Designed miniproteins, single chains, continued (5). Designs and how they scored, part 81

Each design is a single chain, and the fold is of that chain. pLDDT is the mean over its residues in the fold that is shown.

## One batch from the design tools (miniprotein)

Design m18802
Fold by ESMFold2-Fast:
Structure m18802 (fold): chain A 84 residues (1-84)
Amino acid sequence: TLLEEYRRLLRQETELLPLAPPDLRAAARRSAIRITAEMIEAVGLAIDGEDKKAEERRRRTIEEGVRDLRRFIAQIQAYLAQQA
C-alpha cells in the first residue's frame, strides 16, 4: 500500500540522514514539517465533517511525502557514491 511504501522509505531516509550533508538534512527536515502541517489540515477537514476532502488531502499529502523521501534518498545515495 501507499502507507507501507511511505513507512519503508521513511526508515531508509532515517538511516541515511546522519551521513547526508547539512543542506540535505535541513531540506529533509523542512519537508517533514510541511507534510506534518498538511496532515493537520486534513484532520481539520475531518473534524468539520468534510470527510471526502480530508481523505483526498491525506492521500495527496502521503503521495507528496513518498516523492520527497524518494528524492532525498536518491540525493543522499548519489552524494555517498561520490565520497566512496
Scores: mean pLDDT 86

Design m18803
Fold by ESMFold2-Fast:
Structure m18803 (fold): chain A 72 residues (1-72)
Amino acid sequence: AEPVFTKEQLKTRIENLKAIIDELEKEVEPSPEAQEHRKKADEYEKNGDYEKAFKHYAKAVSILLDELDKKR
Protein backbone atom coordinates (compact mmCIF):
# COMPACT_ATOMS: atom_id res chain seq x y z
CA ALA A 1 0.00 0.00 0.00
CA GLU A 2 1.10 3.58 -0.64
CA PRO A 3 2.31 5.47 2.47
CA VAL A 4 -0.54 7.17 4.31
CA PHE A 5 0.27 10.44 6.08
CA THR A 6 -1.83 12.34 8.60
CA LYS A 7 -2.96 15.89 7.75
CA GLU A 8 -0.37 17.21 10.24
CA GLN A 9 2.46 15.19 8.63
CA LEU A 10 1.40 16.31 5.14
CA LYS A 11 1.31 19.99 6.22
CA THR A 12 4.83 19.73 7.68
CA ARG A 13 6.14 18.02 4.51
CA ILE A 14 4.44 20.63 2.31
CA GLU A 15 6.08 23.46 4.32
CA ASN A 16 9.48 21.79 3.85
CA LEU A 17 8.90 21.35 0.09
CA LYS A 18 7.86 25.01 -0.26
CA ALA A 19 11.08 26.09 1.48
CA ILE A 20 13.12 23.88 -0.88
CA ILE A 21 11.31 25.32 -3.93
CA ASP A 22 11.98 28.90 -2.75
CA GLU A 23 15.71 28.11 -2.34
CA LEU A 24 15.93 26.34 -5.73
CA GLU A 25 14.16 29.23 -7.49
CA LYS A 26 16.95 31.54 -6.25
CA GLU A 27 19.52 29.33 -8.07
CA VAL A 28 17.59 28.34 -11.23
CA GLU A 29 14.86 29.98 -13.31
CA PRO A 30 11.80 27.70 -12.94
CA SER A 31 10.53 26.12 -16.17
CA PRO A 32 6.85 26.46 -17.15
CA GLU A 33 6.43 22.80 -16.06
CA ALA A 34 7.86 23.49 -12.59
CA GLN A 35 5.70 26.64 -12.29
CA GLU A 36 2.57 24.69 -13.32
CA HIS A 37 3.16 22.00 -10.68
CA ARG A 38 3.73 24.63 -7.96
CA LYS A 39 0.55 26.47 -9.04
CA LYS A 40 -1.51 23.24 -8.99
CA ALA A 41 -0.06 22.37 -5.57
CA ASP A 42 -1.03 25.82 -4.22
CA GLU A 43 -4.59 25.33 -5.53
CA TYR A 44 -4.88 21.84 -3.98
CA GLU A 45 -3.55 23.13 -0.63
CA LYS A 46 -6.11 25.99 -0.63
CA ASN A 47 -8.85 23.40 -1.26
CA GLY A 48 -7.61 21.20 1.63
CA ASP A 49 -6.34 18.42 -0.67
CA TYR A 50 -3.00 18.05 1.10
CA GLU A 51 -2.14 14.70 -0.53
CA LYS A 52 -2.37 16.12 -4.07
CA ALA A 53 -0.69 19.35 -2.95
CA PHE A 54 2.24 17.31 -1.56
CA LYS A 55 2.58 15.30 -4.79
CA HIS A 56 2.64 18.43 -6.97
CA TYR A 57 5.10 20.27 -4.68
CA ALA A 58 7.33 17.16 -4.71
CA LYS A 59 7.14 17.07 -8.53
CA ALA A 60 8.10 20.78 -8.72
CA VAL A 61 11.14 20.10 -6.50
CA SER A 62 12.13 17.13 -8.69
CA ILE A 63 11.94 19.25 -11.88
CA LEU A 64 13.90 22.14 -10.31
CA LEU A 65 16.62 19.77 -9.05
CA ASP A 66 16.94 18.26 -12.54
CA GLU A 67 17.20 21.79 -14.01
CA LEU A 68 19.87 22.75 -11.45
CA ASP A 69 21.85 19.56 -12.19
CA LYS A 70 21.77 20.24 -15.96
CA LYS A 71 23.17 23.76 -15.31
CA ARG A 72 26.10 22.30 -13.28
Scores: mean pLDDT 81

Design m18804
Fold by ESMFold2-Fast:
Structure m18804 (fold): chain A 91 residues (1-91)
Amino acid sequence: LKEKYEEAVRKARELLEEARALAPPALHPAIDEAIRMLEADPKAGAAAARALRRAAETLPGADELTAALEAAYRALKEAAELKEELEKAEK
């Protein structure tokens, strides 16, 4: 569980960093906030990534950005679920 959680967090960080490289400057602060939140609150990080994906959908030709944000959302959602399982297993 811990190894899977750490892998999901790492993957989410890499995908958000990739999205930042693809994103226009206007989206950089929101992506930076999602990266900051991913370890402290991966559930909130997932919600932020989903909102960013919706914003990317309004941009023409942003297929790669949208795909990276969708992948980041899925990785953060998995990390949130794994974190809950880890906390439950320790009780």
Scores: mean pLDDT 78

Design m18805
Fold by ESMFold2-Fast:
Structure m18805 (fold): chain A 98 residues (1-98)
Amino acid sequence: MEKAKELLKKAAELVEETARQLESMGFHRGAELARWVAEELKELAEKGFDPVRGLAIVMTLFAAAEEARLQGHEDAAELIYQTALEVSKLLNEAIELE
């Protein structure tokens, strides 16, 4: 469905923006992970939405937020966490549209 593809592309754009902000914060590892997640979301948009892979992406972002927090990158952790919540919302909307 076209609208589901648009939601996945919006999620990818959001994660790419998060990657740029993480880079500016000096959290290069988080920025690289976010860029990888954005590419995974673009693949889901092109190949068709897979809810299991979507869940894996969201869980990866939450794990990254916790790792950043444990490493003392509190601002980066909060940014990744908020990004994970918004990506989760967009993916749930994509599932509902089918």
Scores: mean pLDDT 84

Design m18806
Fold by ESMFold2-Fast:
Structure m18806 (fold): chain A 68 residues (1-68)
Amino acid sequence: KKILVLYTGTSFEEAAAIARKLAAETGAEAHAGPTDLTEEEARELGRKISLLTGLEVYLLYKGKVTKV
């Protein structure tokens, strides 16, 4: 199982910390990917990535983490 944390309006360090935490909790490989999108656009992108790749996608927006 692989996890992707999409982030917008936050730092890479914050996103990397979230990805590391999720990897530790699940035993999965986790990655962080930046976007220049709005929260809604990033969430839609995350849904598309999840559907096309089978990745478990999370969105980090201004310190808030939600599963897509």
Scores: mean pLDDT 81

Design m18807
Fold by ESMFold2-Fast:
Structure m18807 (fold): chain A 87 residues (1-87)
Amino acid sequence: MSARQQADAALNALLQELGALVREMRAVAQDPSRSREEKLAALEAARARATALLEAFKQQYPQLSPVADALGAEIDRLVAELRAQIA
């Protein structure tokens, strides 16, 4: 594959993995069987996984760091919204 095709494929894979983590975070926040503390711990664990994925992506594609940073900001916003919802 060309470098561009390789970068596009990597970005698509990152978006799919982040999308799965976002669905997991929303499911956790809405789970009535979990305590507030359990929900917050699960959100932080999912956020840590998202951060690791974004940092790994930036190491491989430093020229796409602004895209990764924008995705990270969206994850941070979602986590803040879900934390408020859990209260």
Scores: mean pLDDT 86

Design m18808
Fold by ESMFold2-Fast:
Structure m18808 (fold): chain A 96 residues (1-96)
Amino acid sequence: DVEERYRELERRFEELKKRGAPREELVEVLREAKKIAEEEGDEAAVRAGDFSLLLLEGRTDEALALLSEVTGVAPEEVLERIAEVLGVSPAEVRRA
């Protein structure tokens, strides 16, 4: 079940964040989530995965530009939402 697989990955991601795990481990969880989205043909989830991966790989400018273009939301607002989801400050997202 897709929902169960996403729930397991979400729990893993939260535990990794909580313990301050290396960025590489967070990237692996997001790659697994993207694979599931690709298998299900969920294009929106695949794009969200690509943008999150760009952020974690330190390609912040590319990620913000793509998210802003796709969502129509200003880069500053996108950055604030990502920071909220990741449980970090907006400044930390910009440093990623």
Scores: mean pLDDT 70

Design m18809
Fold by ESMFold2-Fast:
Structure m18809 (fold): chain A 100 residues (1-100)
Amino acid sequence: SSAQRQQLLQQLEQYLQKADQYLQQAIDIINNSTPLMALYYISQLAYYVQQARDLAQQVGPQVSQQVDQWEQQMRNQLSTQSQSDQILSLYDKLLELYAK
């Protein structure tokens, strides 16, 4: 229904907003400390990205593409950080954990 679709889109917006908040916190900690100090924020980022992906699949392929584009931009931002390979490896492992 249209009402159900609207509710899902509102929830998706909330998940992506939380993901962006945790991304910015992770980047701030990485720039001022070590990647290990950012583990909590990377974990929360991965959790909300996975929630957004699952919910977007329920809405449809166009919305799933928007989430994929957001995640690609996020990966690009993390790739510019120090020790980016280790950060992205941890993120990917956490995504796999949350997908189960």
Scores: mean pLDDT 86

Design m18810
Fold by ESMFold2-Fast:
Structure m18810 (fold): chain A 82 residues (1-82)
Amino acid sequence: GEPITEEEAEEKAKEELERLREMVASGELDPEAAVAEARAELPSLSEELQAIIERSLEIPDPAEALLRLAEETAKALLEKLK
């Protein structure tokens, strides 16, 4: 299939970010475990993604770190579609 439009990609990114916020708020997602998993995958990722993860993980609150990581990753992916 053809690549999705920028508008469609932004809408899906917003829906996924909102879903992540809801899962963290409801306790369905453990933000500490998710942050630890992201750190464990760090050496296997591109330099750009490593920088995003490292910057996001400087936030002391694991829930805020996870949400920031998701937002920054979504922004980086959307910029590649422009």
Scores: mean pLDDT 68

Design m18811
Fold by ESMFold2-Fast:
Structure m18811 (fold): chain A 64 residues (1-64)
Amino acid sequence: GERDRERVRRLLREQGANDTQIDTLFHLAEIAGVSYSTILRWLEEGKTPQQIIAELSSIINDRR
């Protein structure tokens, strides 16, 4: 949902991600079919923006 998307954006910024990195992550999430609520959980579990991008890229390579 839009609220989860905004929370993800805030948490990514708190971890030092810039707008380009955040937009890239969101684009990869949409291609991978991963919800923003799932990404929010990953961030709350301590995954870094770089780890999330790697996971999304792996999903895309295997399935899309």
Scores: mean pLDDT 81

Design m18812
Fold by ESMFold2-Fast:
Structure m18812 (fold): chain A 58 residues (1-58)
Amino acid sequence: SEEVIREAAKAAVETLKEGKSFYEAIQAAIDVARRHGATDEEIRLAVSAAVKELKKVQ
């Protein structure tokens, strides 16, 4: 769902702001999506959204 994708992207940005790596930020997005029971397709969308948001804050 759009909500899961948004929460995953938010978790990635928060992880990066805490001084963790880009890789850890992407893993945070995947973990949030999985906790919400996301499908493989939704996990891919969550990663794409996270990458887009992370590029804006770098």
Scores: mean pLDDT 81

Design m18813
Fold by ESMFold2-Fast:
Structure m18813 (fold): chain A 69 residues (1-69)
Amino acid sequence: GKKDYEEGYEEGKKKAEEILRESETVQEFIDKAKKEIEKAKKNWSPEKAKGYIEALEKSIEEVRKTHEE
């Protein structure tokens, strides 16, 4: 169980880095990250999805904080 969460979290961190590199604006990053969260909720196992979603949500918070949104 815990391994699935950790794998999801790790994949989520990598996906957040990819989206961040490809995004020109904070809003574009947030929009893309939210789409990934919605995909994970529908297509992945609950534990792996939880890790993935948490990693993406933390990345959204960090990006917002950096840009003082």
Scores: mean pLDDT 79

Design m18814
Fold by ESMFold2-Fast:
Structure m18814 (fold): chain A 56 residues (1-56)
Amino acid sequence: IEELAEELGENVDYVLEQLEGLSKDVIDFLLQFALEEGLTILEAITRYELNPSLLV
């Protein structure tokens, strides 16, 4: 439980850091993409990092 809480904390920090570097339009797109594909926001961010052309 303690280790799980730490892992979740790191994931939250990672998500926040990624979102801080993105424009509002990109953030809105990632949220919509995650919702449509049934992904978590972290998974959507990861896919965007692997293929930034997802937005074109």
Scores: mean pLDDT 63

Design m18815
Fold by ESMFold2-Fast:
Structure m18815 (fold): chain A 65 residues (1-65)
Amino acid sequence: DKKLEEAKKEAKERMAALGLDVEFEEKDGEIIITVPVTTYEQKMAALAIAVDMELKTGRKVVLKI
């Protein structure tokens, strides 16, 4: 799925700009994002990125922080 791969790439690049390395997992039509956040600012940014990914892919995104 091109939209999914593009959304993953964009999310990874946006997280990397925050100093975060992310892991993606796909399960039962859902996207699971694991990201080690250490600040409240990073947490809020990660949540915004996850919501954007849901809107772009039409799939449920689960954020593990």
Scores: mean pLDDT 81

Design m18816
Fold by ESMFold2-Fast:
Structure m18816 (fold): chain A 81 residues (1-81)
Amino acid sequence: MEAEREREERVEFLIDGVGVLAARYVMEGRPLPSLDELVDTVVNKLAGDDQEEDRKLLEEHREAVLARIEEAVAAAREYLA
């Protein structure tokens, strides 16, 4: 259904945002923030209609978020090496 597809797209968008932010910290030579700090920063920057729902979606997909951060950070570090 459309609502389920929109939710899936929202989750992917949020996860991508966290990965990009994590990579940016690495590329700038800054210490990587905690997962909670990265999530809060992304949710606040996107300023969506329901920030609490966005946080819940990211927590429900915690494993995917962590995998995306790991991939993005590894790619950024490889680029800098």
Scores: mean pLDDT 80

Design m18817
Fold by ESMFold2-Fast:
Structure m18817 (fold): chain A 96 residues (1-96)
Amino acid sequence: DLEAELERLREQSRAVAEETGDEALRRAVEEEPAPVAAVVALARLIAENKEPAEIEEAIARLEEELARLRALPEQSPLEQAVIRGAERAIEILRER
């Protein structure tokens, strides 16, 4: 069940935000749907463990997928949440 897995990731992200004092992750966990929180947590993990060149490549790929999703004539609630998550992830990766 994808929804249950995403909610588990949100709870793990909340614990990480509380432990590290990461304000951007805390806001994503509190204010956004579970898919958004999960994507933000992944962006944080990438930012902490990757070199600048790999981060730039990740941003470029996220921007390509974001453009594809935004071009869809109809967006499901899950697709809308993924778009929101990708936007937040790009913002976080650019701040590193």
Scores: mean pLDDT 66

Design m18818
Fold by ESMFold2-Fast:
Order: sequence, then C-alpha cells, then structure tokens
Structure m18818 (fold): chain A 92 residues (1-92)
Amino acid sequence: KVEEVIDLFKAGKYREAIEKLLELLDNADQYSVEEKLRIVETALSLANFLKQLGFTEIADELVKKAKEVFDKYKDQLSEEEIKRINALIGLT
C-alpha cells in the first residue's frame, strides 16, 4: 500500500519506504490501474526527493521501474494522467 510507503518516508525511514515501494513496483501486475498509477506517481515523487538528497543510484532505479510500469499500462490511462506522469519524469 502506497500509504505505508508515504508514512515511512515522513518518519524518515527512507530505506524501509524504498524497499516497500520497489516491492509494489515489482508486483504492479497484482494491482488495479488506479493503484498502479498511485504507485508510479509516488515512486517518481520520492525519486525526485531522493535525488535532491544525493541518493542518485536508488532514485534512478525507482524512475526506471516506474517508467516500466507506466509504459506497460499507458494505453489504459487518460491523456491528463499521461501528461502528469511525464511531467514528474521530467523532474527526475
């Protein structure tokens, strides 16, 4: 659940948050299109923040996996959702 990832991140537990998020991305096929979108958006937002903190390697891995999920399900998303995700990718 993305809520758990966000809570861990707010608590400063970055490693645990990243591990949970990578697990969600790796198991994206198990989730609804709506939940996949939340996972991708959360991953890109956290990747941007991590890159600002100097954690570029893990940020790049999150972006890579998020892009893979996005590309696989892009045809099921609205034009507005696609533009929003592409904007987040541009920040990473």
Scores: mean pLDDT 83

Design m18819
Fold by ESMFold2-Fast:
Structure m18819 (fold): chain A 56 residues (1-56)
Amino acid sequence: AAAGAARAGALGDRYLPFIKKTKEIMDKLDGKYTHGEIGLLLQKLVNGEISYEDLL
């Protein structure tokens, strides 16, 4: 419903650069990794277990 709308907007703005960067990385990974591997790598990236350099 409407609870947390302002905080959700701020989080959205914070995640927009991440989403954009992730899309660029996914485009580069499309030739290197399978769909399943990309999913696992994205989870590790979000958790801070790996860096972008580990994917590229």
Scores: mean pLDDT 62

Design m18820
Fold by ESMFold2-Fast:
Structure m18820 (fold): chain A 95 residues (1-95)
Amino acid sequence: AEEERKLREAALVVAEAYLRILRLARAGRPVAEVRAVLAEAAERLGAILGEEARAAMERVRATIDTGVAALRAAPEEKLEAMIAELEEELARLRA
């Protein structure tokens, strides 16, 4: 029960961060804004799951340039599909 709640809370943090990142990439926003989202997610995950989870998110943040470039190079249809899928996942996690 307690571990299930923490995992659900962590899943919400990750899904919300990823949705924000996809929307920022779609809007052509600077990588600095994506890094700010990941920094916030790292802090929140550290509070829920501990330092290993924070460290994992900080590693993603350190190497995100390639990830953002790949998202910006993706077909618009693929990016919109990913956004829609994450919105549905967030709705399920919040229910």
Scores: mean pLDDT 82

Design m18821
Fold by ESMFold2-Fast:
Structure m18821 (fold): chain A 93 residues (1-93)
Amino acid sequence: MSLEEIRERSLEILRSTLEEAGVPQDHIDAILLDVRSIFELLEKMGDGRVESLIAQLRQYKEYIRTKDTSLTDAQKAAVVAGLDAVIAYLESV
């Protein structure tokens, strides 16, 4: 499986989870852009390892929980669940 396919599938999982939870489209777009940027940054650094992707997504999940001020508590829970689903997918590949 290519790193591009892993990225596309990860973004699909995240988008679907956030849409099902009723997160506003502007927040979905911002979160998807952040996650895509994590993948692209690691790709540019020559670090295509799934372990590195998981580590960065865990850091982003902690940011959403503790530092993000734009999301409601319910929206934060939805984003955390979506990120956990992506991490579970990455651990399976």
Scores: mean pLDDT 85

Design m18822
Fold by ESMFold2-Fast:
Structure m18822 (fold): chain A 64 residues (1-64)
Amino acid sequence: GEEAARAAERGGRAAAPSGARGAGTAKWMQYLDEGSREGARAGAQGAADGDGEGAIRNAVLAAK
């Protein structure tokens, strides 16, 4: 319904920063490399700081 759509819009962006710096993602990334780990951190930071666009740009910039 309408509430579900509204929650999806807000939850999608709110969940992204939490997921990116959440336990599951962080634990898995420790076995990758610094680039992947920093990319997730930059993405989460961007989303928390402003919006989804910031998260995408920060993730791309950090994930060289």
Scores: mean pLDDT 51

Design m18823
Fold by ESMFold2-Fast:
Structure m18823 (fold): chain A 62 residues (1-62)
Amino acid sequence: KIDALIEEAVKKAREMAEQGASVEEIGQAVLDFIKENGLSDEEQQKVGEAVEPVVKELLEKK
């Protein structure tokens, strides 16, 4: 279950990044996803860790 949720969150973040979404918009969408799925603190951490490379790539893009 959690692996599928992580994959979905990462896919959503990447698609938003490709559409020109800001880091804040992606962060908010991930928080909304966590809230809607009722994830535990541990599950929330795993989703955040998986999405973090996508956010960092956007911040480092020049």
Scores: mean pLDDT 76

Design m18824
Fold by ESMFold2-Fast:
Structure m18824 (fold): chain A 94 residues (1-94)
Amino acid sequence: MEELEKLIEETLRRMESLSPDEMIREFQRTAGEIYEIVNIKDSLFQMRFFQIVDEALKRLAELIARGASKEELLEVVREAFERLLELVKEYLAS
């Protein structure tokens, strides 16, 4: 978990200097890295994990289309990573 939290913190820090399209790519890349690191071989986990990712991507696309601030985009990304970590903790505690 500490490794995942550090990865997320480093990703959010990088995103402060990225464009909206680069933020989307970094979010997708980091989410994929989290999925590979945790190595949970469960179809329901996979579905729930990528549902969180898909919901966040749809929200980011909507906000970008509306001309939302970088702070609003970063908040969506932060909330998505928090939801992914909570899902990972749920499955690792089982």
Scores: mean pLDDT 86

Design m18825
Fold by ESMFold2-Fast:
Structure m18825 (fold): chain A 85 residues (1-85)
Amino acid sequence: DKEILRDSKRLLTEHRGLSPLQIKAALGLVSSSLRPEQTTQEAMEYLQQAIELANQGKDEEAERYLKKASELSPAVKEGVELAEE
């Protein structure tokens, strides 16, 4: 649901001091949770690594893992693309 993703983006940007990459990873996770059947175990593992790396400030590594998760899961890709709007 696009509205749930938009509301999640608003909450993350207005109420938390998160980086753009942390917001992308978080919205990827929200989107995958709304469509778990469209997310493989491999995609979820890459997404979890991206979240951990983004939280550590390792932005280049986090972006690589997030790209891999998006290539494997349409749901993760939808969340990431919404974060870029």
Scores: mean pLDDT 79

Design m18826
Fold by ESMFold2-Fast:
Structure m18826 (fold): chain A 70 residues (1-70)
Amino acid sequence: MKVPEGYVVIEVGGGSSIDDLFEIRDWLDKNYPDAKLFGNYIRSYVVVPKEVAEEVVEELRKMGFDARIV
């Protein structure tokens, strides 16, 4: 996967159902409209501008997901 310049990939784990993907998607749509979500509920990837990446990681962790920049 080619990431646009100035963007980073966040790997997300710890999901248990498709509803977890919907929760992440709806949260991203409201707060980070430039973010893109790929993958499945077991392992997903969020592509965000590097300037907001640490904030997105912290918020995903607060939601109960495993998140890290890759």
Scores: mean pLDDT 80

Design m18827
Fold by ESMFold2-Fast:
Structure m18827 (fold): chain A 71 residues (1-71)
Amino acid sequence: SLPAVVERVAAHERARAEAEIRALVARDGSLTRAQASRILNVPESELPARLSEAEALALLDRHIAAQLAKV
C-alpha cells in the first residue's frame, strides 16, 4: 500500500542521512551549515553555522515525521 511504501522510503532516507551525519561528525566533530543543508534538504538560512550530531539527528527526525504526516 502507499502508506507502507512511504514508511519504507522514510526509513531508507533516515538510515542514509544518519550514516552520512555520523561519518561527517566522526571526521570533523560537527556538521557545517552547507553539509547539513544538503543532507537534510533544509535551506542554509534556517540552520546554525555548525550542528552537533544530536542537533542534526533531531532535525532529521523532525523532517521524517513531517514527511510521514503528509500521508
Scores: mean pLDDT 80

Design m18828
Fold by ESMFold2-Fast:
Structure m18828 (fold): chain A 86 residues (1-86)
Amino acid sequence: ISEYIEDALDEAKLALEAAEKGDVQSALIHLQAALSSLDQALSIKPDDKKVQEAKKEVEKALEAAKKGDVKAAIEHLKKAIEILES
């Protein structure tokens, strides 16, 4: 499970870097990868509150990025990273 959390953190950081550079397509790819890793972690431990909260923030970042709201996507990505590093 910790390997999936680390993968999610790495992907979230790559998504943040892409979003900050204005590369929305790369940000979307890395956001989807982060979400997939968090879903794998939850499949092993469904009651992991840290992973549940990080997933909510990644989902909000993904929806913001899909709408072209890069600033909101960056805000939610930063929150997800803070949760995963806690």
Scores: mean pLDDT 86

Design m18829
Fold by ESMFold2-Fast:
Structure m18829 (fold): chain A 87 residues (1-87)
Amino acid sequence: DEVLETLREWRENLDPSEFLGKVRQYMASRFNLMVVNDASEKDLDEEAARLKAVLEELGAPQSLLDYLDDLLALAKKAIKRKKKLKK
C-alpha cells in the first residue's frame, strides 16, 4: 500500500508535530478532492475505512483517528449540501 509506505516514511523522518500536520493535511486534501469530484457517501465511507486501517497499522494516536472521523462527517455534510443545491 503506497499510502502506508508514505506515512511510515513520514513517521520515521519527521518530528512528531510535523508528521501529525502532514497526515492531517493529506487526509483533508483527499476528502476535499473527493467532495469536489462528486464522490458518493459510500465512496467517502470506503476511503475513511481504508485510511483508518492504515492509521491503525501504523499505531497512529487517537487524535488522528478522531480527526479522520471529523473529516468524514464534514465531507458527508458537504455532499448532502451539494445534493440539496442541485435539486
Scores: mean pLDDT 81

Design m18830
Fold by ESMFold2-Fast:
Structure m18830 (fold): chain A 92 residues (1-92)
Amino acid sequence: DEILAHFEQLVKEGKVPHAVVDGIKAIQAGDDTELLRAKLVLYDPKSAESYYYLGILEELAGNIERAKRYYKKALKLDPNYSAAKERLAKLQ
């Protein structure tokens, strides 16, 4: 799984919270309780990064419209958030 390996590497580099990897693993296992736990750990309404990570989890779960809304919220908080802009562009 290329996506999981990519985010595991980013966690090892200290660039991404471990809860992102926990959320990806929960999606792959169909564990709704662990996915909710991961989303709660990541949730910060003042953080563009928080909305970006929530967008990734929704995108991987197949909730594309919800993912787009989260990426748009990230960009509203930080218009220069390149990672959120790039992912939103791929979904449009």
Scores: mean pLDDT 86

Design m18831
Fold by ESMFold2-Fast:
Structure m18831 (fold): chain A 87 residues (1-87)
Amino acid sequence: SGLELLRREALEPLRRIGREILERELSPEEREELLERLEEITRRYLEEIPKLFELAGVPPELAEELVEEVKRLTEEILEEARAREAA
């Protein structure tokens, strides 16, 4: 469905950046840049998903589900990055 495509489009860029952060040997500058990009994309998605779903006339529960998935994925990446930095 179109909603499934939208969900994949939202989550895949976050997963890609997460893999870059977690799997590469990064300089401190490169790591900060990727973390900033992750936060910026997440912020935009959290703002745009509810608006887009409202404009499309879809139930708010679906927007809430996708917003929760975006928040969870971002938090998981940030927590893992912090854990690896502390190790």
Scores: mean pLDDT 79

Design m18832
Fold by ESMFold2-Fast:
Structure m18832 (fold): chain A 84 residues (1-84)
Amino acid sequence: DEEVEKKVKEIIEEAKKKVEEKLGYRASEEVIEAVFFIHLYKASKEVQEQIAKKLGVSLKTLNEVGKVLKPEIEKFEKLVEEVK
């Protein structure tokens, strides 16, 4: 669904801008997606550490991004539920 893909892309772009504005950090799309994955699937600390290592970022960075993006994560969770 092209409309769902567009909404997901808009959420990711909004998330990237907010992270840069609030933390001064230019997050990649992969980092934003990883933070959404961690929260959507309630990933364990061990899984979070593995994701951080693969992305070349600290676990602290992932946690700070997640705190800033709580509203965007909730918006994404609602979008995923709507497309069931």
Scores: mean pLDDT 79

Design m18833
Fold by ESMFold2-Fast:
Structure m18833 (fold): chain A 91 residues (1-91)
Amino acid sequence: SEELVQEALRLAAELGKRLAELKKKFEEAKTKEEKEKVLEELRRAYEEFKKRFEELYEKADEELKEFLEKAFEVVEKDVEALLKELEEKLK
């Protein structure tokens, strides 16, 4: 439905904004411990996004499910890339 699409886009936008803030917080962190805490916040933010997105997916019809699957794949790729980037910076 239109409402589910709007909510999915809102969740993705909110996550994107939070990921940008967490990336900045990671770069500004002075110690490895502080950076590790930011990575944990990022993982938690992603898990909360997944839970809310799955709830929308369960309510969707077949056509909307295809759209949501593609949207989720993009978000998953972006989160995985960011996590890999930040984890490498700790080495």
Scores: mean pLDDT 85

Design m18834
Fold by ESMFold2-Fast:
Structure m18834 (fold): chain A 90 residues (1-90)
Amino acid sequence: KKYENKLGKKPIIESKDVETETVEENGVRTQTTTITYKLNKDANEFEREVATALALIDAVASIPENAKSYTVEIVEDTLDKVVVKATAVT
């Protein structure tokens, strides 16, 4: 079988953006990492779910080993982007 589909060669994840902010108050350090994946509009439901899983993996990987507590949440999930936020307290 020969594949001539140029549309099928577009990446599902068009761009990745990672922003980390650290705040220290009263001896407590809070690190917030926001991961934004821009998705191809031609991505199907399955491909979008895989991109969300990858964003969650990146978020978990951002958590410091010495964190006393952390949360990971999907802040936005639309047809064109996924935003995941990881907050860690050390």
Scores: mean pLDDT 77

Design m18835
Fold by ESMFold2-Fast:
Structure m18835 (fold): chain A 115 residues (1-115)
Amino acid sequence: PPEVVEQLREILDELRRLALELGDSETVERLDTLKQLLEQAEKEKNVELVEQIREALISLAAELAVRRLEQRGDLAGARALAQMMRDGASPAELAALLRPRDPEVAALLDRLLRL
């Protein structure tokens, strides 16, 4: 639906801002690729591709959060989050860990989960 695509675009732009602030050029490039795929999915009305982009953004948000925690010296939080991702923790569990540690990324994960 158009509302989901618009919310994904807003979330993508916010993640890109956070990645730029961190100096994470690799994540910026990955987000730019996802933005191109999102525009393609909207033109083609490809619901499956929209869902794949949503899942990719969840993963990328968690990866970005690990790097943000490392840069801030929250090594325990970064290690816990990275381990949860390796163990296949749900996006809701990742968001729960992040709420006290990186509320900005946690809010973006919560938005992605509600789509």
Scores: mean pLDDT 90

Design m18836
Fold by ESMFold2-Fast:
Structure m18836 (fold): chain A 63 residues (1-63)
Amino acid sequence: DSIKALEKFIKDTKDNKKITEILNEIIEALKNKDVDKVNELMAKLFEELDKLPVEEQQKIRDL
């Protein structure tokens, strides 16, 4: 379940508020079947992920 995977990831990365906000918005868009919003938020997520320390980036690669 992609939503459950995202919720777990949010819990693990809660120290980054910007990432957590984007992930919560993606979960909401997924629940609403809003594909356009999901794609927009995924682009923002990848941009913010590129700014994270290497340790956090490794956690994301394992996801």
Scores: mean pLDDT 71

